# Designs tried in a protein design run: designed miniproteins, single chains, continued (5). Part 100

Each design is a single chain, and the fold is of that chain. pLDDT is the mean over its residues in the fold that is shown.

## One batch from the design tools (miniprotein)

Design m19700
Fold by ESMFold2-Fast:
Structure m19700 (fold): chain A 83 residues (1-83)
Amino acid sequence: MTLEEAKKLMDEAVELYRQGRYDEAFELAKKAYEILKKIEGEDSPLAIQALNFLSYIAMKLGREDEADELEAERRKAVEKLKQ
């Protein structure tokens, strides 16, 4: 798995999101997030961006609990970056 692969997955997830294909967008964004965590770290800016996108997709899918959990994880990562 490479950074380039993660970026490609995010681009594809964004396109699927624009098409209203939220389930598919979520799966690709999740794969990108896992790659970014391994390469850049879970508190890296790119991983945080992917996590933010995942929370928005989860909201669109009506998965409120999952969206809240993802947003909380993102906020913790952002606070760790500031420190």
Scores: mean pLDDT 81

Design m19701
Fold by ESMFold2-Fast:
Structure m19701 (fold): chain A 64 residues (1-64)
Amino acid sequence: MDELLEELRRLLEEAGLPEELIERILQMIKDGDYDGAGALLAAHLDEETFARAAEIIREIARLS
């Protein structure tokens, strides 16, 4: 779990998202709000980066 969250953080940092937005997205995922996290990602990421982020979130959800 923590390893996947760190991988997602790194991806979002490399994509240039603000730190405040990254923390909000990670908190949503920790709270189980995958729909909210997905909506923010779709608004801020290109299609390719969004697909990669969605795959990480899917693995997190599967482990929960």
Scores: mean pLDDT 83

Design m19702
Fold by ESMFold2-Fast:
Structure m19702 (fold): chain A 70 residues (1-70)
Amino acid sequence: SPAEKTVEEARKLGYEIGKKITGNEEAAKKAGELAKKVAEELASQNRNLSPEEILEEAKKKAEEEAKKLA
């Protein structure tokens, strides 16, 4: 489904951001999983958000988590 695709894209994006900020595999995985949760919540609560808007919010949360783990 489109929502499942957006959630998976958010996980991958969060992982990439986590990897770039921390250089650590475990931290990257945590950032990716957080991005996934954010995307799942946004997709379930507000269907008026575009996939791009969901990915942007997931990216922001992943970056915050990665900085906290660095």
Scores: mean pLDDT 82

Design m19703
Fold by ESMFold2-Fast:
Structure m19703 (fold): chain A 86 residues (1-86)
Amino acid sequence: EAEKLLRLGEALKDLGDYYYAQGDLELARHYYELAVEYYEKAYELDPKYAPKLAEAYRNLARVYEDLGDLEKAEEARAKAEEYEAE
């Protein structure tokens, strides 16, 4: 079950990457937010997915920064650092 949630998170992250590359920052944010949600669910079932969750938060922080949402970008970076330390 955790592996299925991880796979869905990876697919959503790939969509976020695609829209980010196209310059569609709002769609990139949307898909990165969904990816984080599914990676969090996978992490709750198996903590070994902490590095994947950290990567997802780094991607989300980048798109928030590009959108000018500096507060959310800082929060996402803090979350990435927290999970990377696990």
Scores: mean pLDDT 87

Design m19704
Fold by ESMFold2-Fast:
Structure m19704 (fold): chain A 58 residues (1-58)
Amino acid sequence: MENVEKSVEDFIEKYGKDIEKLKHALEIVKYLYEEGVLSEEEYELATKKLEEAIKKAE
C-alpha cells in the first residue's frame, strides 16, 4: 500500500491481537524513519497507532 496510515490501520485490523507482530511492525517503522523513508508525521502517526494497539492487545 502507498499510504502509510492505511497500511498501519490494515495491519492493526489483521494482527491487532498479535503482540509480537505489532512489536515487529514498530521496529520496521522505526527503521524506515531512520532510513528517511517515512516523514516525521508518518512516523509519529504509525508509532502512536501501533503502541495503542499493543496496549489494547494486553
Scores: mean pLDDT 78

Design m19705
Fold by ESMFold2-Fast:
Structure m19705 (fold): chain A 62 residues (1-62)
Amino acid sequence: SEAEEYRALAEEYAAAGDYEKAIEYLEKSTFAAMSATRDPAERQAIMEEGSALVKEIREKAA
């Protein structure tokens, strides 16, 4: 899926130390996953997980 492709790219960029691109693709992955579901609870969980992962990467980039 588009969300899975963006997540894989985010992981590759994070492993390479490119945290700006890792965050960009992680946010794109989260948005794609949220757009693919009709369940409000699932959408909330996807958003919360994505936000937590972005925060972790931002802390490493600081």
Scores: mean pLDDT 84

Design m19706
Fold by ESMFold2-Fast:
Structure m19706 (fold): chain A 97 residues (1-97)
Amino acid sequence: SSEVSRKVARVVGQIIRLIGDILSQDPAEVPAALAAAREALRLLEELADKLDPEEVARMLRTLADLLEELARVADPASAAELRALAEEARRRAKELE
């Protein structure tokens, strides 16, 4: 992997951790978590060919788990979007196995 790929993997990992922190603190931060999740998915998609497939799959599964947890405390519209993103993340992780 290039240095850029390693830096992106680190940033995606930080976004996943941030989503976990948001889940632990306040359901009102769900919109911020949605924005962070979309950015993580975009980065993983754009750089999939530059990253280790097993590492990408692991990050996608972790992201999906966090999004499903957030959906339990979100309003119905946000919950639907969180679940859709979680399904997308799980599908992409499965394709990388």
Scores: mean pLDDT 75

Design m19707
Fold by ESMFold2-Fast:
Order: C-alpha cells, then sequence, then structure tokens
Structure m19707 (fold): chain A 55 residues (1-55)
C-alpha cells in the first residue's frame, strides 16, 4: 500500500498492525505525524498506540 493509503486508513480508524509497522519504518514529516494525532484525538487509544509504535 502507498503511504497515502495508510495515512487515510489511520485517519478513518480502519488501520492494520502492518500499516502501523510501515509507519514506524518510514521517516514521516513531523507535520504529517502531528496531523494524524490531531485527526485521531477523539480516540485516545489509537493515538497512544500510534505514539508508542513511532517511538
Amino acid sequence: SSMEEIVERVKEGKFTYDDLLKLKKSDLPDEVLKKLKEELSSNEDLVKILEELLK
């Protein structure tokens, strides 16, 4: 999957563990990462998982 498809799935809350692994391996711009966290702010569990995997 393209990075754009993964980002869109994450925003929709319909992402897989494989998608998160690809995000962890990718050097995402801070702006994109901040935007994803803001879009997911209504779902604290997803934000926490994303932050932990991107450490």
Scores: mean pLDDT 67

Design m19708
Fold by ESMFold2-Fast:
Structure m19708 (fold): chain A 85 residues (1-85)
Amino acid sequence: KKKELLEKLKEKEKKIKEIEEEIKKLEEEKKKLMEELKSLPEDAPLEKILKLIGEILRIIGEILDLKKELEKLKEEIKRLKEELK
C-alpha cells in the first residue's frame, strides 16, 4: 500500500500548486481593484465605491476559502508523510 500513499501524496502536492497559483491570481486582481478604489475622485458616486468594495470583499472571501483548503491539504500531506515512515 506504499504505492497508493505515494500516489495520493503526488496528487495533493499538485493540488497545492494549483491552489497557490489561483491565490496569486486573486491577490493580483484584489490589488488592481484596491488601486482603482484609491484612484477614485472625491466626488465619485457612492454606488461605484460600494461596487468596488463589494468586488474586493468577494475576492478576499475567495482567497480565505482557498487558504483554508491549502491548510487542510498541508495537514493531509503531513499525515501521509508520517504513514510513509
Scores: mean pLDDT 83

Design m19709
Fold by ESMFold2-Fast:
Structure m19709 (fold): chain A 93 residues (1-93)
Amino acid sequence: NAEEYLKKGKEYFNKGTREDIDKAISYYEKAIELDPENAEAYLNLGTAYLYRYMFYDYSEEDKQKAIEYFEKALEIDPDNEEARVALATARAV
């Protein structure tokens, strides 16, 4: 289910290697496919894309995806301070 994929994504993200970040992204994308209104999954997916941008590849596509996913998290949960701060960070780098 979506929650199991979200949990797997978090486990891989916390390991922090490039390959683990790629796996985290895949699991978060599966979580969103099953539950498209899960603000936490969008926040975590955006964070994984931003982390990959900042520390591994400087891919403009990853940065834009991070921004889009943080914006989606805020559309679902406008009071999410973590998503607001993450969006500001993504726009500033």
Scores: mean pLDDT 89

Design m19710
Fold by ESMFold2-Fast:
Parts: structure tokens; C-alpha cells; sequence
Structure m19710 (fold): chain A 77 residues (1-77)
């Protein structure tokens, strides 16, 4: 899936490719909170903390119980 490819590229430090795959995952399923979290993590690694915060919040709007998104949001705020 695009989500799993995004995770693989993210772990390799290939943030542009990770971003493209997480974005495609969101385009395919806008309610996939994990893909929104993944996009947030990409922007965090790029030092774009306002964008990271935005995407983590979108993940939490979809799934308030997404612990990864909550933990990540607490780091950038």
C-alpha cells in the first residue's frame, strides 16, 4: 500500500518520497489517520513544525485515540 511505502521511505530518510506516498494514501482514503500522522512525521523531520502540527491534528480529528499522533503533537507544540 502507499502507506507502507511511505513508512519504508520515511525510515530510510527519504522524506520527499515518504511525503508522496503518504499524500497518495490520504488521496485514496482521507480518513486514514495513520497516513495523516505519517505526513506530520515527514514535515517534522524537514523542520516544518507548523505543518507537522497541522497534520498531527488532522490525524487526531479522524481518530482521537491515535496515541502516536498525540505523542508527536506534544513534541511540536
Amino acid sequence: SHFSQGVRYYRQGQYQQAQQHFQQSIDDNPNDSQSWNGLGRVYYQLGQYDQASYYYQRSLDIDPNNQSSRDNLSIVQ
Scores: mean pLDDT 90

Design m19711
Fold by ESMFold2-Fast:
Structure m19711 (fold): chain A 87 residues (1-87)
Amino acid sequence: MVDELKANREEVIAALRGQIEALEEAAKLARELGDEEGAELFEKAKKLVEEALKRAEAGDYEGALAAIKAAEGPAREGGERLAEALA
């Protein structure tokens, strides 16, 4: 169980790092398409995921989950704007 929790921790941290990179690339793409508001939404989501990463690294998984949940709104809105621009 302890080793399983350690494996899950490293997986969570890796996933959060991947999300930060994806959100940064999404913000750049939104700017390339002329959508500054969409870029700002992805940057807001990125900051919240960065907070989640810091909390997860500190062992505060409840705080990390709350930050991830807070990032969902801005990420979804940015994603919807990007999907509309690419349609």
Scores: mean pLDDT 81

Design m19712
Fold by ESMFold2-Fast:
Structure m19712 (fold): chain A 78 residues (1-78)
Amino acid sequence: MKKEEIEKLANEAYEKNPELIRQAARVLSHLYDEEKLARGLGRVVGHLAGKTLTDEEAIYAGRIVLEKLREEDPELLK
């Protein structure tokens, strides 16, 4: 999948399901480091979009939603 398509999926998932993504990030941040957290969130994005993402695509999608979460609530992931 192209980066632009992954960015669109990540943005749409966050806009449609912000509370679900926020809750997933809170849970995963206590269990995993940055890369595994991003991958986990990216898999949630993939499931919400009805698509199977590779690990690399999931990490990229997850990094996009993590950036948005940190902009809106920097204390969320501490």
Scores: mean pLDDT 79

Design m19713
Fold by ESMFold2-Fast:
Structure m19713 (fold): chain A 55 residues (1-55)
Amino acid sequence: MWVAKNPNIGDEAIEALKEALETDLPLGEMLRLMAEEMGYSQEMIDLLLEKVLEE
């Protein structure tokens, strides 16, 4: 993924979070890696987590 704004990244992030929840991966570690690699703000991470938990 590229550093610039990418709206498609949301779908991939949601799928990754779903897999993390199902496979007992530590969500905190997953979110930290996403924030570091993609420059996600905490607010964006919270939105993705909310969408995953909503389902």
Scores: mean pLDDT 60

Design m19714
Fold by ESMFold2-Fast:
Structure m19714 (fold): chain A 73 residues (1-73)
Amino acid sequence: MERQKQFEEELRELGKKFGVPEEKLDEFVKIVQDYRSAVAGSFVVPQSVIDKFKEKLKELGVPEEKLDEVLDF
């Protein structure tokens, strides 16, 4: 669907702005999409799940101060 492609492009631009290497942008997009899918299926998200996604984003080069901004996107 066109909207999903646009969202993926927006996430790639967000990743570039936060210093994620170009070779890791696909992985960054997948992590954010997986997080959104996980929270969309649950009315309450455990903190341990949030912490795991934050850790994965930090491993890709996202600054700690920007992790909440990425997850709130």
Scores: mean pLDDT 76

Design m19715
Fold by ESMFold2-Fast:
Structure m19715 (fold): chain A 64 residues (1-64)
Amino acid sequence: GPAERMALEKEADALGAEAVRALSRGDYATAAEHLRRNGEVLERLGRKEQAARTRAQADALLAQ
């Protein structure tokens, strides 16, 4: 329902912000974990393309 969708959007925003903070500290492993979880939330929101891009970013961080 609308309340559940709003909660998922807030969770995605929070995970994205945590990933940015981890990246600013050079903590790529923590950033990748937050991006992976963000991708899962985006899939639940039906944002498949954004979820795929977010997971690709997480994978790229772990390759560095």
Scores: mean pLDDT 87

Design m19716
Fold by ESMFold2-Fast:
Structure m19716 (fold): chain A 110 residues (1-110)
Amino acid sequence: DEAVKTNLARTLAREGREALEKGDYEKAEELLKEALKIARPEDKAAILNNLGEVYLKKGDYEKALEYYQEALKLDPRNWEAWRNLAEVYEKQGKLEEAARLRKLAEELRA
């Protein structure tokens, strides 16, 4: 049953990312939240980062920050989440903090 749940979670997460890329933020949110409920701990960071992107695209910066911070607690080497967190800070006018986070993301990506 665990393998079935893992495969379902990965399918839902992939479909959620595809919906996000197409601009269907409501569908992306729904699919990613369902994936998060049944995902393995090691898969949750990527799903949380994608949920952060959904809320960032919707202009809900507070929820975007919460999801990116949770993703980074699980995987502090996730350079994409650091980059996305920097984008939220840029939109809030926190340019110095954003610059530091972008530099960290670039260092982790290399």
Scores: mean pLDDT 88

Design m19717
Fold by ESMFold2-Fast:
Structure m19717 (fold): chain A 66 residues (1-66)
Amino acid sequence: MEEKSELIAELYNKLGIKQEERDKLVAEIVDKLSGDDIEKAQEEMIEKLLEYFKKKDPEIVDEILK
């Protein structure tokens, strides 16, 4: 859990995504997952954030995930 959270923070910094955009992305993902298990929602949120970053810059994501 912590490892993935740190990776996401690193990706935000590398891609220059500001807190405002970060909050918006998380809110959109959480809204879609509302009413489900919290743990499951957190896992899905991390997966969707990684997918978003990979779409934006797959090379940077690959570099950080290795």
Scores: mean pLDDT 71

Design m19718
Fold by ESMFold2-Fast:
Structure m19718 (fold): chain A 81 residues (1-81)
Amino acid sequence: SKMSFSEKMEELLKLVGDLVKGKISPEEFKERVAELLSQMTPEEAEVAARILEHFARELAEVDPELAKVLAEAAELAREKA
């Protein structure tokens, strides 16, 4: 069945949390974000891009490599939007 907007956003936030905690690899994170984006409308993908861009900015000083992964995922979301 099709996920709701809220469920997609909750899954995105969970993926960001798992990436930051080292529970998933950057490669697995990008694959799972791409799968989630495949289920999104352009408007939902725009919201996802903004969320990913926000976390990329917050992590830029703490973990520049994770910030880059989040920024790359945000670009994928922008392409869908």
Scores: mean pLDDT 87

Design m19719
Fold by ESMFold2-Fast:
Structure m19719 (fold): chain A 93 residues (1-93)
Amino acid sequence: MEERRKRALEAAERAEKVANDMRQGKVSIDEAIEAVTEAVRSMALALGVDEKTAERIAKRVGEILKQRVTSKDEAAEVARNAAEGARIVAESL
């Protein structure tokens, strides 16, 4: 449980940094999507989802986001929302 909480917090911090860097034009949309998929994977694992299922969820979310996120503002917002979600999950553990 402690390792899962820590991993979720680390993913939240990374996604938050990427959201801020994205708004400043320092990172690509693909980098923001990668941070979101890692946050989703870490949240699933923290909630007790098995490794294989967590990887499948993260991969599917990444595929959907790559098709739907077409602007830097959208990428920043998704990364920010993923960071908030991961932080809430970590704080709930």
Scores: mean pLDDT 81

Design m19720
Fold by ESMFold2-Fast:
Structure m19720 (fold): chain A 55 residues (1-55)
Amino acid sequence: MEEAKKEILEIAKTDVEKARKLLEEVFRQLVSEGVPLEEALAFAKEVQEEIDKIA
């Protein structure tokens, strides 16, 4: 999860829309891999807040 967050935030510096799409893909992957929904949602909210600060 930490590596995914770092990758998304690096992309957000050049393409915020692409970073948001990648976050959605990572969220779906986490849920499909069996990460609890509340944990996956917490991760998505944290990363989305960081993207919004860059945008």
Scores: mean pLDDT 81

Design m19721
Fold by ESMFold2-Fast:
Structure m19721 (fold): chain A 92 residues (1-92)
Amino acid sequence: SFKAGSGIAKAASAAEEDGAKTSASVSGDTVVLTAEGAGEKALEGMKEGKRLAEEGGAKARLEVEGDTVTLTASGLGGVGAAAGAIAAIGSG
């Protein structure tokens, strides 16, 4: 479960390194990470984050809408893991 939050943080880091604008929100036990202006490297990093979130027991989905990539992870086992991921993203 903790590993799922780590996967989201890794996805955000990869997107930001690629120059995308990242934002994240919490909806109950679900975290939504959005990368705007994402390139191919950001997309690959976000796919890796999705895989890590799934290894951590979360249900993860990746959506691509033009230049915007959205990673949705649910079943994090608690709001604390989601809040940690949000805090890490918000400090950047």
Scores: mean pLDDT 72

Design m19722
Fold by ESMFold2-Fast:
Structure m19722 (fold): chain A 103 residues (1-103)
Amino acid sequence: SNAKEYAEKGEELFKQEKYAEALKYYQKALELDPEYAEAYNNLGKLYFSLDNYEGAVALYEKAIKLDPEYAEAWENLGEVYKKLKKYEEAEKYYKKAEELKKK
């Protein structure tokens, strides 16, 4: 889909640390498909890389709301909480991701 193509281009730019350009492509993906859980997860990774942990949490939570079986988004929530030294919360999210990977 066009939304997938924009998200993939955003991911390429993100890997190059071109965060402003990556953001633009993820926004275009979400304009085409506002329910595209993967694009919210990718935006969350971008915000995490910018140390915007509050923004990353909100984006990962939105990805999970759209796709509750999205193991990577649960794992990424765990990584944010680990960075915040909220280890009990991080463990909870990692455990949820592990359970989903066993489906």
Scores: mean pLDDT 90

Design m19723
Fold by ESMFold2-Fast:
Structure m19723 (fold): chain A 90 residues (1-90)
Amino acid sequence: MEEALKKLDELGAKIAELANRTDSVELTFLLIEVTLAKKAAERGDYASALEMLRRVKQKAERILSPEELKEVQPLIDEAITALENALKAA
């Protein structure tokens, strides 16, 4: 559980860093969706958090440059894996 929240925080921090560097409104919306996924996970709703992160992954592939996606994609995948593990443990 704590691992999933930590991975969501790491993902959120990276997206916030990119949004600040690029002044990107689309990255700000992506950050909001990651924040909502974290709130779902904090409630123990790992299934909803997983659905939200799968949508974040699809949106990231659409809106991010190849360079930005290379930085963000591993963090999305780590957060998804951590949420899948939390769901299995629950």
Scores: mean pLDDT 83

Design m19724
Fold by ESMFold2-Fast:
Structure m19724 (fold): chain A 73 residues (1-73)
Amino acid sequence: MTLKGSREEGEKASEIVHRVTELVNEGREEEAIELLMKELGLSEEEAKRLVELLKKDPIKFSFEIQELVTKKS
């Protein structure tokens, strides 16, 4: 079943932020990049940029993920 709405967008953004943060903290950056590409339809370069952003500024990373999820949904 396919469902689109603000609730799903918010849940998806939170899930992506949480999973990517966990993977990066575990040193599994390649898996974090792959997850971002798969979930958000990003290029490898865009996904790498987001992982680097998370390391430098996790608050901006969270905002950018939320914007991307909202834009793609």
Scores: mean pLDDT 76

Design m19726
Fold by ESMFold2-Fast:
Structure m19726 (fold): chain A 86 residues (1-86)
Amino acid sequence: MTLVLTFRNLTPEQIEAELARARELAARGYDVEVRVEGTTLTITIRNVSVELIIGHILRAIGLGLDGYKVTITFDGDTTTIEVDLS
C-alpha cells in the first residue's frame, strides 16, 4: 500500500518536525519520498503496512478535531491525507 501525506501552510518549524518524522520512517526501512514546495510538504511512503496507515489516519483525525481542515481519500491501494494548517 502507498500513503501520501500533504501538509499545507506549514511554518518552517513544522516543516522541520515533519521532515524529522519522514527521516525516522526512512531509517526504519520505509520507501520515503519527500517534496517541499514553499509552505507545502508532500511525503509519499510506499510498501507501507495497514498499521502505519491507521496510525497516520488517527493523527489526521486528531488534527481535524483540533480545527484544522483534513481530507482523507482512499483510491485502491493508495491512502491520501491532506492537512491545511492555516
Scores: mean pLDDT 86

Design m19727
Fold by ESMFold2-Fast:
Structure m19727 (fold): chain A 75 residues (1-75)
Amino acid sequence: PSEEELEADTLVALALIFYSIAEVAYKHGKPIENAEKIVEKLREFAEHLRSLGREDDAALVEEYAKKIEELAKKQ
């Protein structure tokens, strides 16, 4: 795979990891640390993915950001 494919796939994987950590924290009644910064970073990832023509991946990453934001607001 190209460097761009590796970069794109890595950003999607990172978004999933951040979402998974946030979900686990929420389920255990623990604060989602740096939720605002994580959401901001995921939105940056989504914009970068969009610039690479990876619109479906960008939408997925934005959905993870939205879910993290929603979980943090419930705390």
Scores: mean pLDDT 86

Design m19728
Fold by ESMFold2-Fast:
Structure m19728 (fold): chain A 76 residues (1-76)
Amino acid sequence: SEEEKELERDRELLSEYFRNVIEGAVLYTIAREKLKRGEISEEEAQRIMEEANRLFDKAVELAPQADEALRRIFKR
């Protein structure tokens, strides 16, 4: 049904939002921990953090749509 398709689209949008947030946080944490242990250079850590920032930027762009999707799902 159309309602099932809308719910699936909302779920996919929320999944993409949270995936970007979680992956960004994981990469940031990995970079910090590896840098602290001397396993990577500051330049390597900066590259990983830049990748994390790109993921966070995607999450920020999706945030308004994700908020609307979350509100729709919880009203069902």
Scores: mean pLDDT 87

Design m19729
Fold by ESMFold2-Fast:
Structure m19729 (fold): chain A 120 residues (1-120)
Amino acid sequence: MVKLTESGGGTFKEGSSVTLTGKLTGPVEDVIAYSWWRQKPGKGPELIASISMITGKTSYADSVKGRFTISYDKAKSTSYLNMSNLKVEDTAVYYFVAYVLENGVLSLVEGDGVQVTVVA
């Protein structure tokens, strides 16, 4: 059974940098993409960053462009969300999602979420 482990959450001061880590464990043949989502208090979920393992292309929400960077380590089945210059408004639960292709069927493997709290 495939599982996601998320780490790197906590309480951080405004202007600091933190890296969130999402790791996929278990037998996976074809991971095609990783994404990071967040849900702010009183708001719906927002896709903030994605990376395609097929094309190597990244995408970012306008709210995080220039501040957040997504990367991955294929050998470790791990994606990193490097969050720089944190703002109080970045306070959210962050979710890691892996996109797995098995026998031509796309499956999403989702993490339970990790809380990031930014204080002034």
Scores: mean pLDDT 85

Design m19730
Fold by ESMFold2-Fast:
Structure m19730 (fold): chain A 75 residues (1-75)
Amino acid sequence: MDEAVRRLLTMMGWVHEGDIDKFNAMLDELQKQGLLTDQQVQQLRQLAQNYSDDAAMQQMAQLLAQSLQVRTEAP
């Protein structure tokens, strides 16, 4: 849980700094590890393009938190 939250905050920090390349590289890495689906990666990439929009950033944080925390509950 804490590890996933730290990952999320780090990624959000990169987006806030405008370092979208680092953010996208981490999305690809998490997808390779099976932590994010293709659909989630696509949604997060679209939200990152609106990083100056607080609503988009909140949606991004919500999706990342949901995706990373749900890992343990899989059947």
Scores: mean pLDDT 72

Design m19731
Fold by ESMFold2-Fast:
Structure m19731 (fold): chain A 66 residues (1-66)
Amino acid sequence: MKELEELERELKRVEEEIERLRKIEPEVSEEDRRQLVLRLTALELRRIGLEIQIELLKEKEEKKLK
């Protein structure tokens, strides 16, 4: 299903951005750290939302066989 593949690709992009931001976290200033935490929080919420959408889509595919 194309929709599942699109959601999984978006999830991968979000995860890659989270990893990138986490790698720079020890080297950022106090001011930049606050902005980093806000961006990380937004990305984590997006990741959770994508995971839920993927799960619901997979569940719908399973129920289609009944």
Scores: mean pLDDT 77

Design m19732
Fold by ESMFold2-Fast:
Structure m19732 (fold): chain A 81 residues (1-81)
Amino acid sequence: SHAAELEQLKAQIEKTLAEIEEMVRNNAPRSEILAKLQQAVQLAQQLAQHALTHGTPAQQQEVLAFLAAAEERLAELREKL
């Protein structure tokens, strides 16, 4: 279902952001951190596209709020590099 796909994408974004935060804490190579940041951005784009194409207005609002928070976390992670 579309709802299950939205939740799966949200879970993948949360997991990827947590992995990036751990990599930054552990001073992982910058190239590896940047690759994971790109993966997070791609997942966010997939979530946005899926919600806007297949989501209800309420689901679209929830996804936009989720993505705003995720984008803020991504900006903070980029600033630490």
Scores: mean pLDDT 87

Design m19733
Fold by ESMFold2-Fast:
Structure m19733 (fold): chain A 74 residues (1-74)
Amino acid sequence: MKEAEEYLKKGETAFEQEDYETAIKHYEKAVELAPDSEIAARALELIAKALEKLGKYEEAKEYLEKAKKIREEL
């Protein structure tokens, strides 16, 4: 759990530096470490936000739907 939170934080740092591709990689790792959790839902929402910054709106929509499904089960 703590490791997933550390990757979420690393992703947030990369996002603040406008390194959206690196942010997505760190957020994906957080999802892998804590699947179907509140951390995973937040990481998926942040991946969608980073994808929107990269102009990848269809991919962002897919990640938002994944986050919504996890949130509905919490």
Scores: mean pLDDT 84

Design m19734
Fold by ESMFold2-Fast:
Structure m19734 (fold): chain A 68 residues (1-68)
Amino acid sequence: SKLEEAFNFLLDLAREDPSFALGMMQYMAKEVPEELKPIFEEGTEKLAKAKTAEEMVAIIKETHEKVL
C-alpha cells in the first residue's frame, strides 16, 4: 500500500536525513484521512522532540502500528 511504502521511506530517512523525515511526517499528516490526522500529528510532535535516529525509528514504527 502507499501508506506502507511511505512508512518504509520514513524509516530510511530517519538515519539519512532526520529533518526530511520530519517534513515527510508533516506532509502525511495533511494528506491522510481526517480520522488518521490526530495519529500523524502526535507522531510529528514526538519526531520533532527526538534526539537520536533510534528514537525517530521507534516513533515511526509506533505511528505505523497505530494506523494499522
Scores: mean pLDDT 82

Design m19735
Fold by ESMFold2-Fast:
Formats: structure tokens, C-alpha cells, sequence
Structure m19735 (fold): chain A 69 residues (1-69)
């Protein structure tokens, strides 16, 4: 489902050298585990303004798109 696919993109962002991207991915994964989809969306939107790793930014954007469906 969309949540499971979003989690896979977040797991890829955890491999980033950017600590902001790793923290955002970890927080979103924890929120999704608790069923807080809206919290995960809000956290990811805020974090994307500070993420500098382009590969991690793409993975986080893909997760966000999936969670908004």
C-alpha cells in the first residue's frame, strides 16, 4: 500500500550522509508506526526546507507524495 511504499523511501533516506534527512526519515517512520500519517506529512514538509542531500530530498518527496494519496 501507499504507507508501505512510503516507508521504503524513508528507509533509503536513512542511508543519507545528511543528518537532517536521517532525522526526518526516522521521525516520519516512528509517526507512521503509530498511525500518525498527518504528523508524518507535517514533519516531512518542514524537514524538506532544510535537507541538502539531493538524493535524500528526492526519497523524502516520494514518501510525502505517497502519504498524501
Amino acid sequence: GNIEEAKEHLKRALESKDPVARAAAKEALEQLEKGDIEGAIKSLESALKKVTDPKAREELKKALELLKK
Scores: mean pLDDT 85

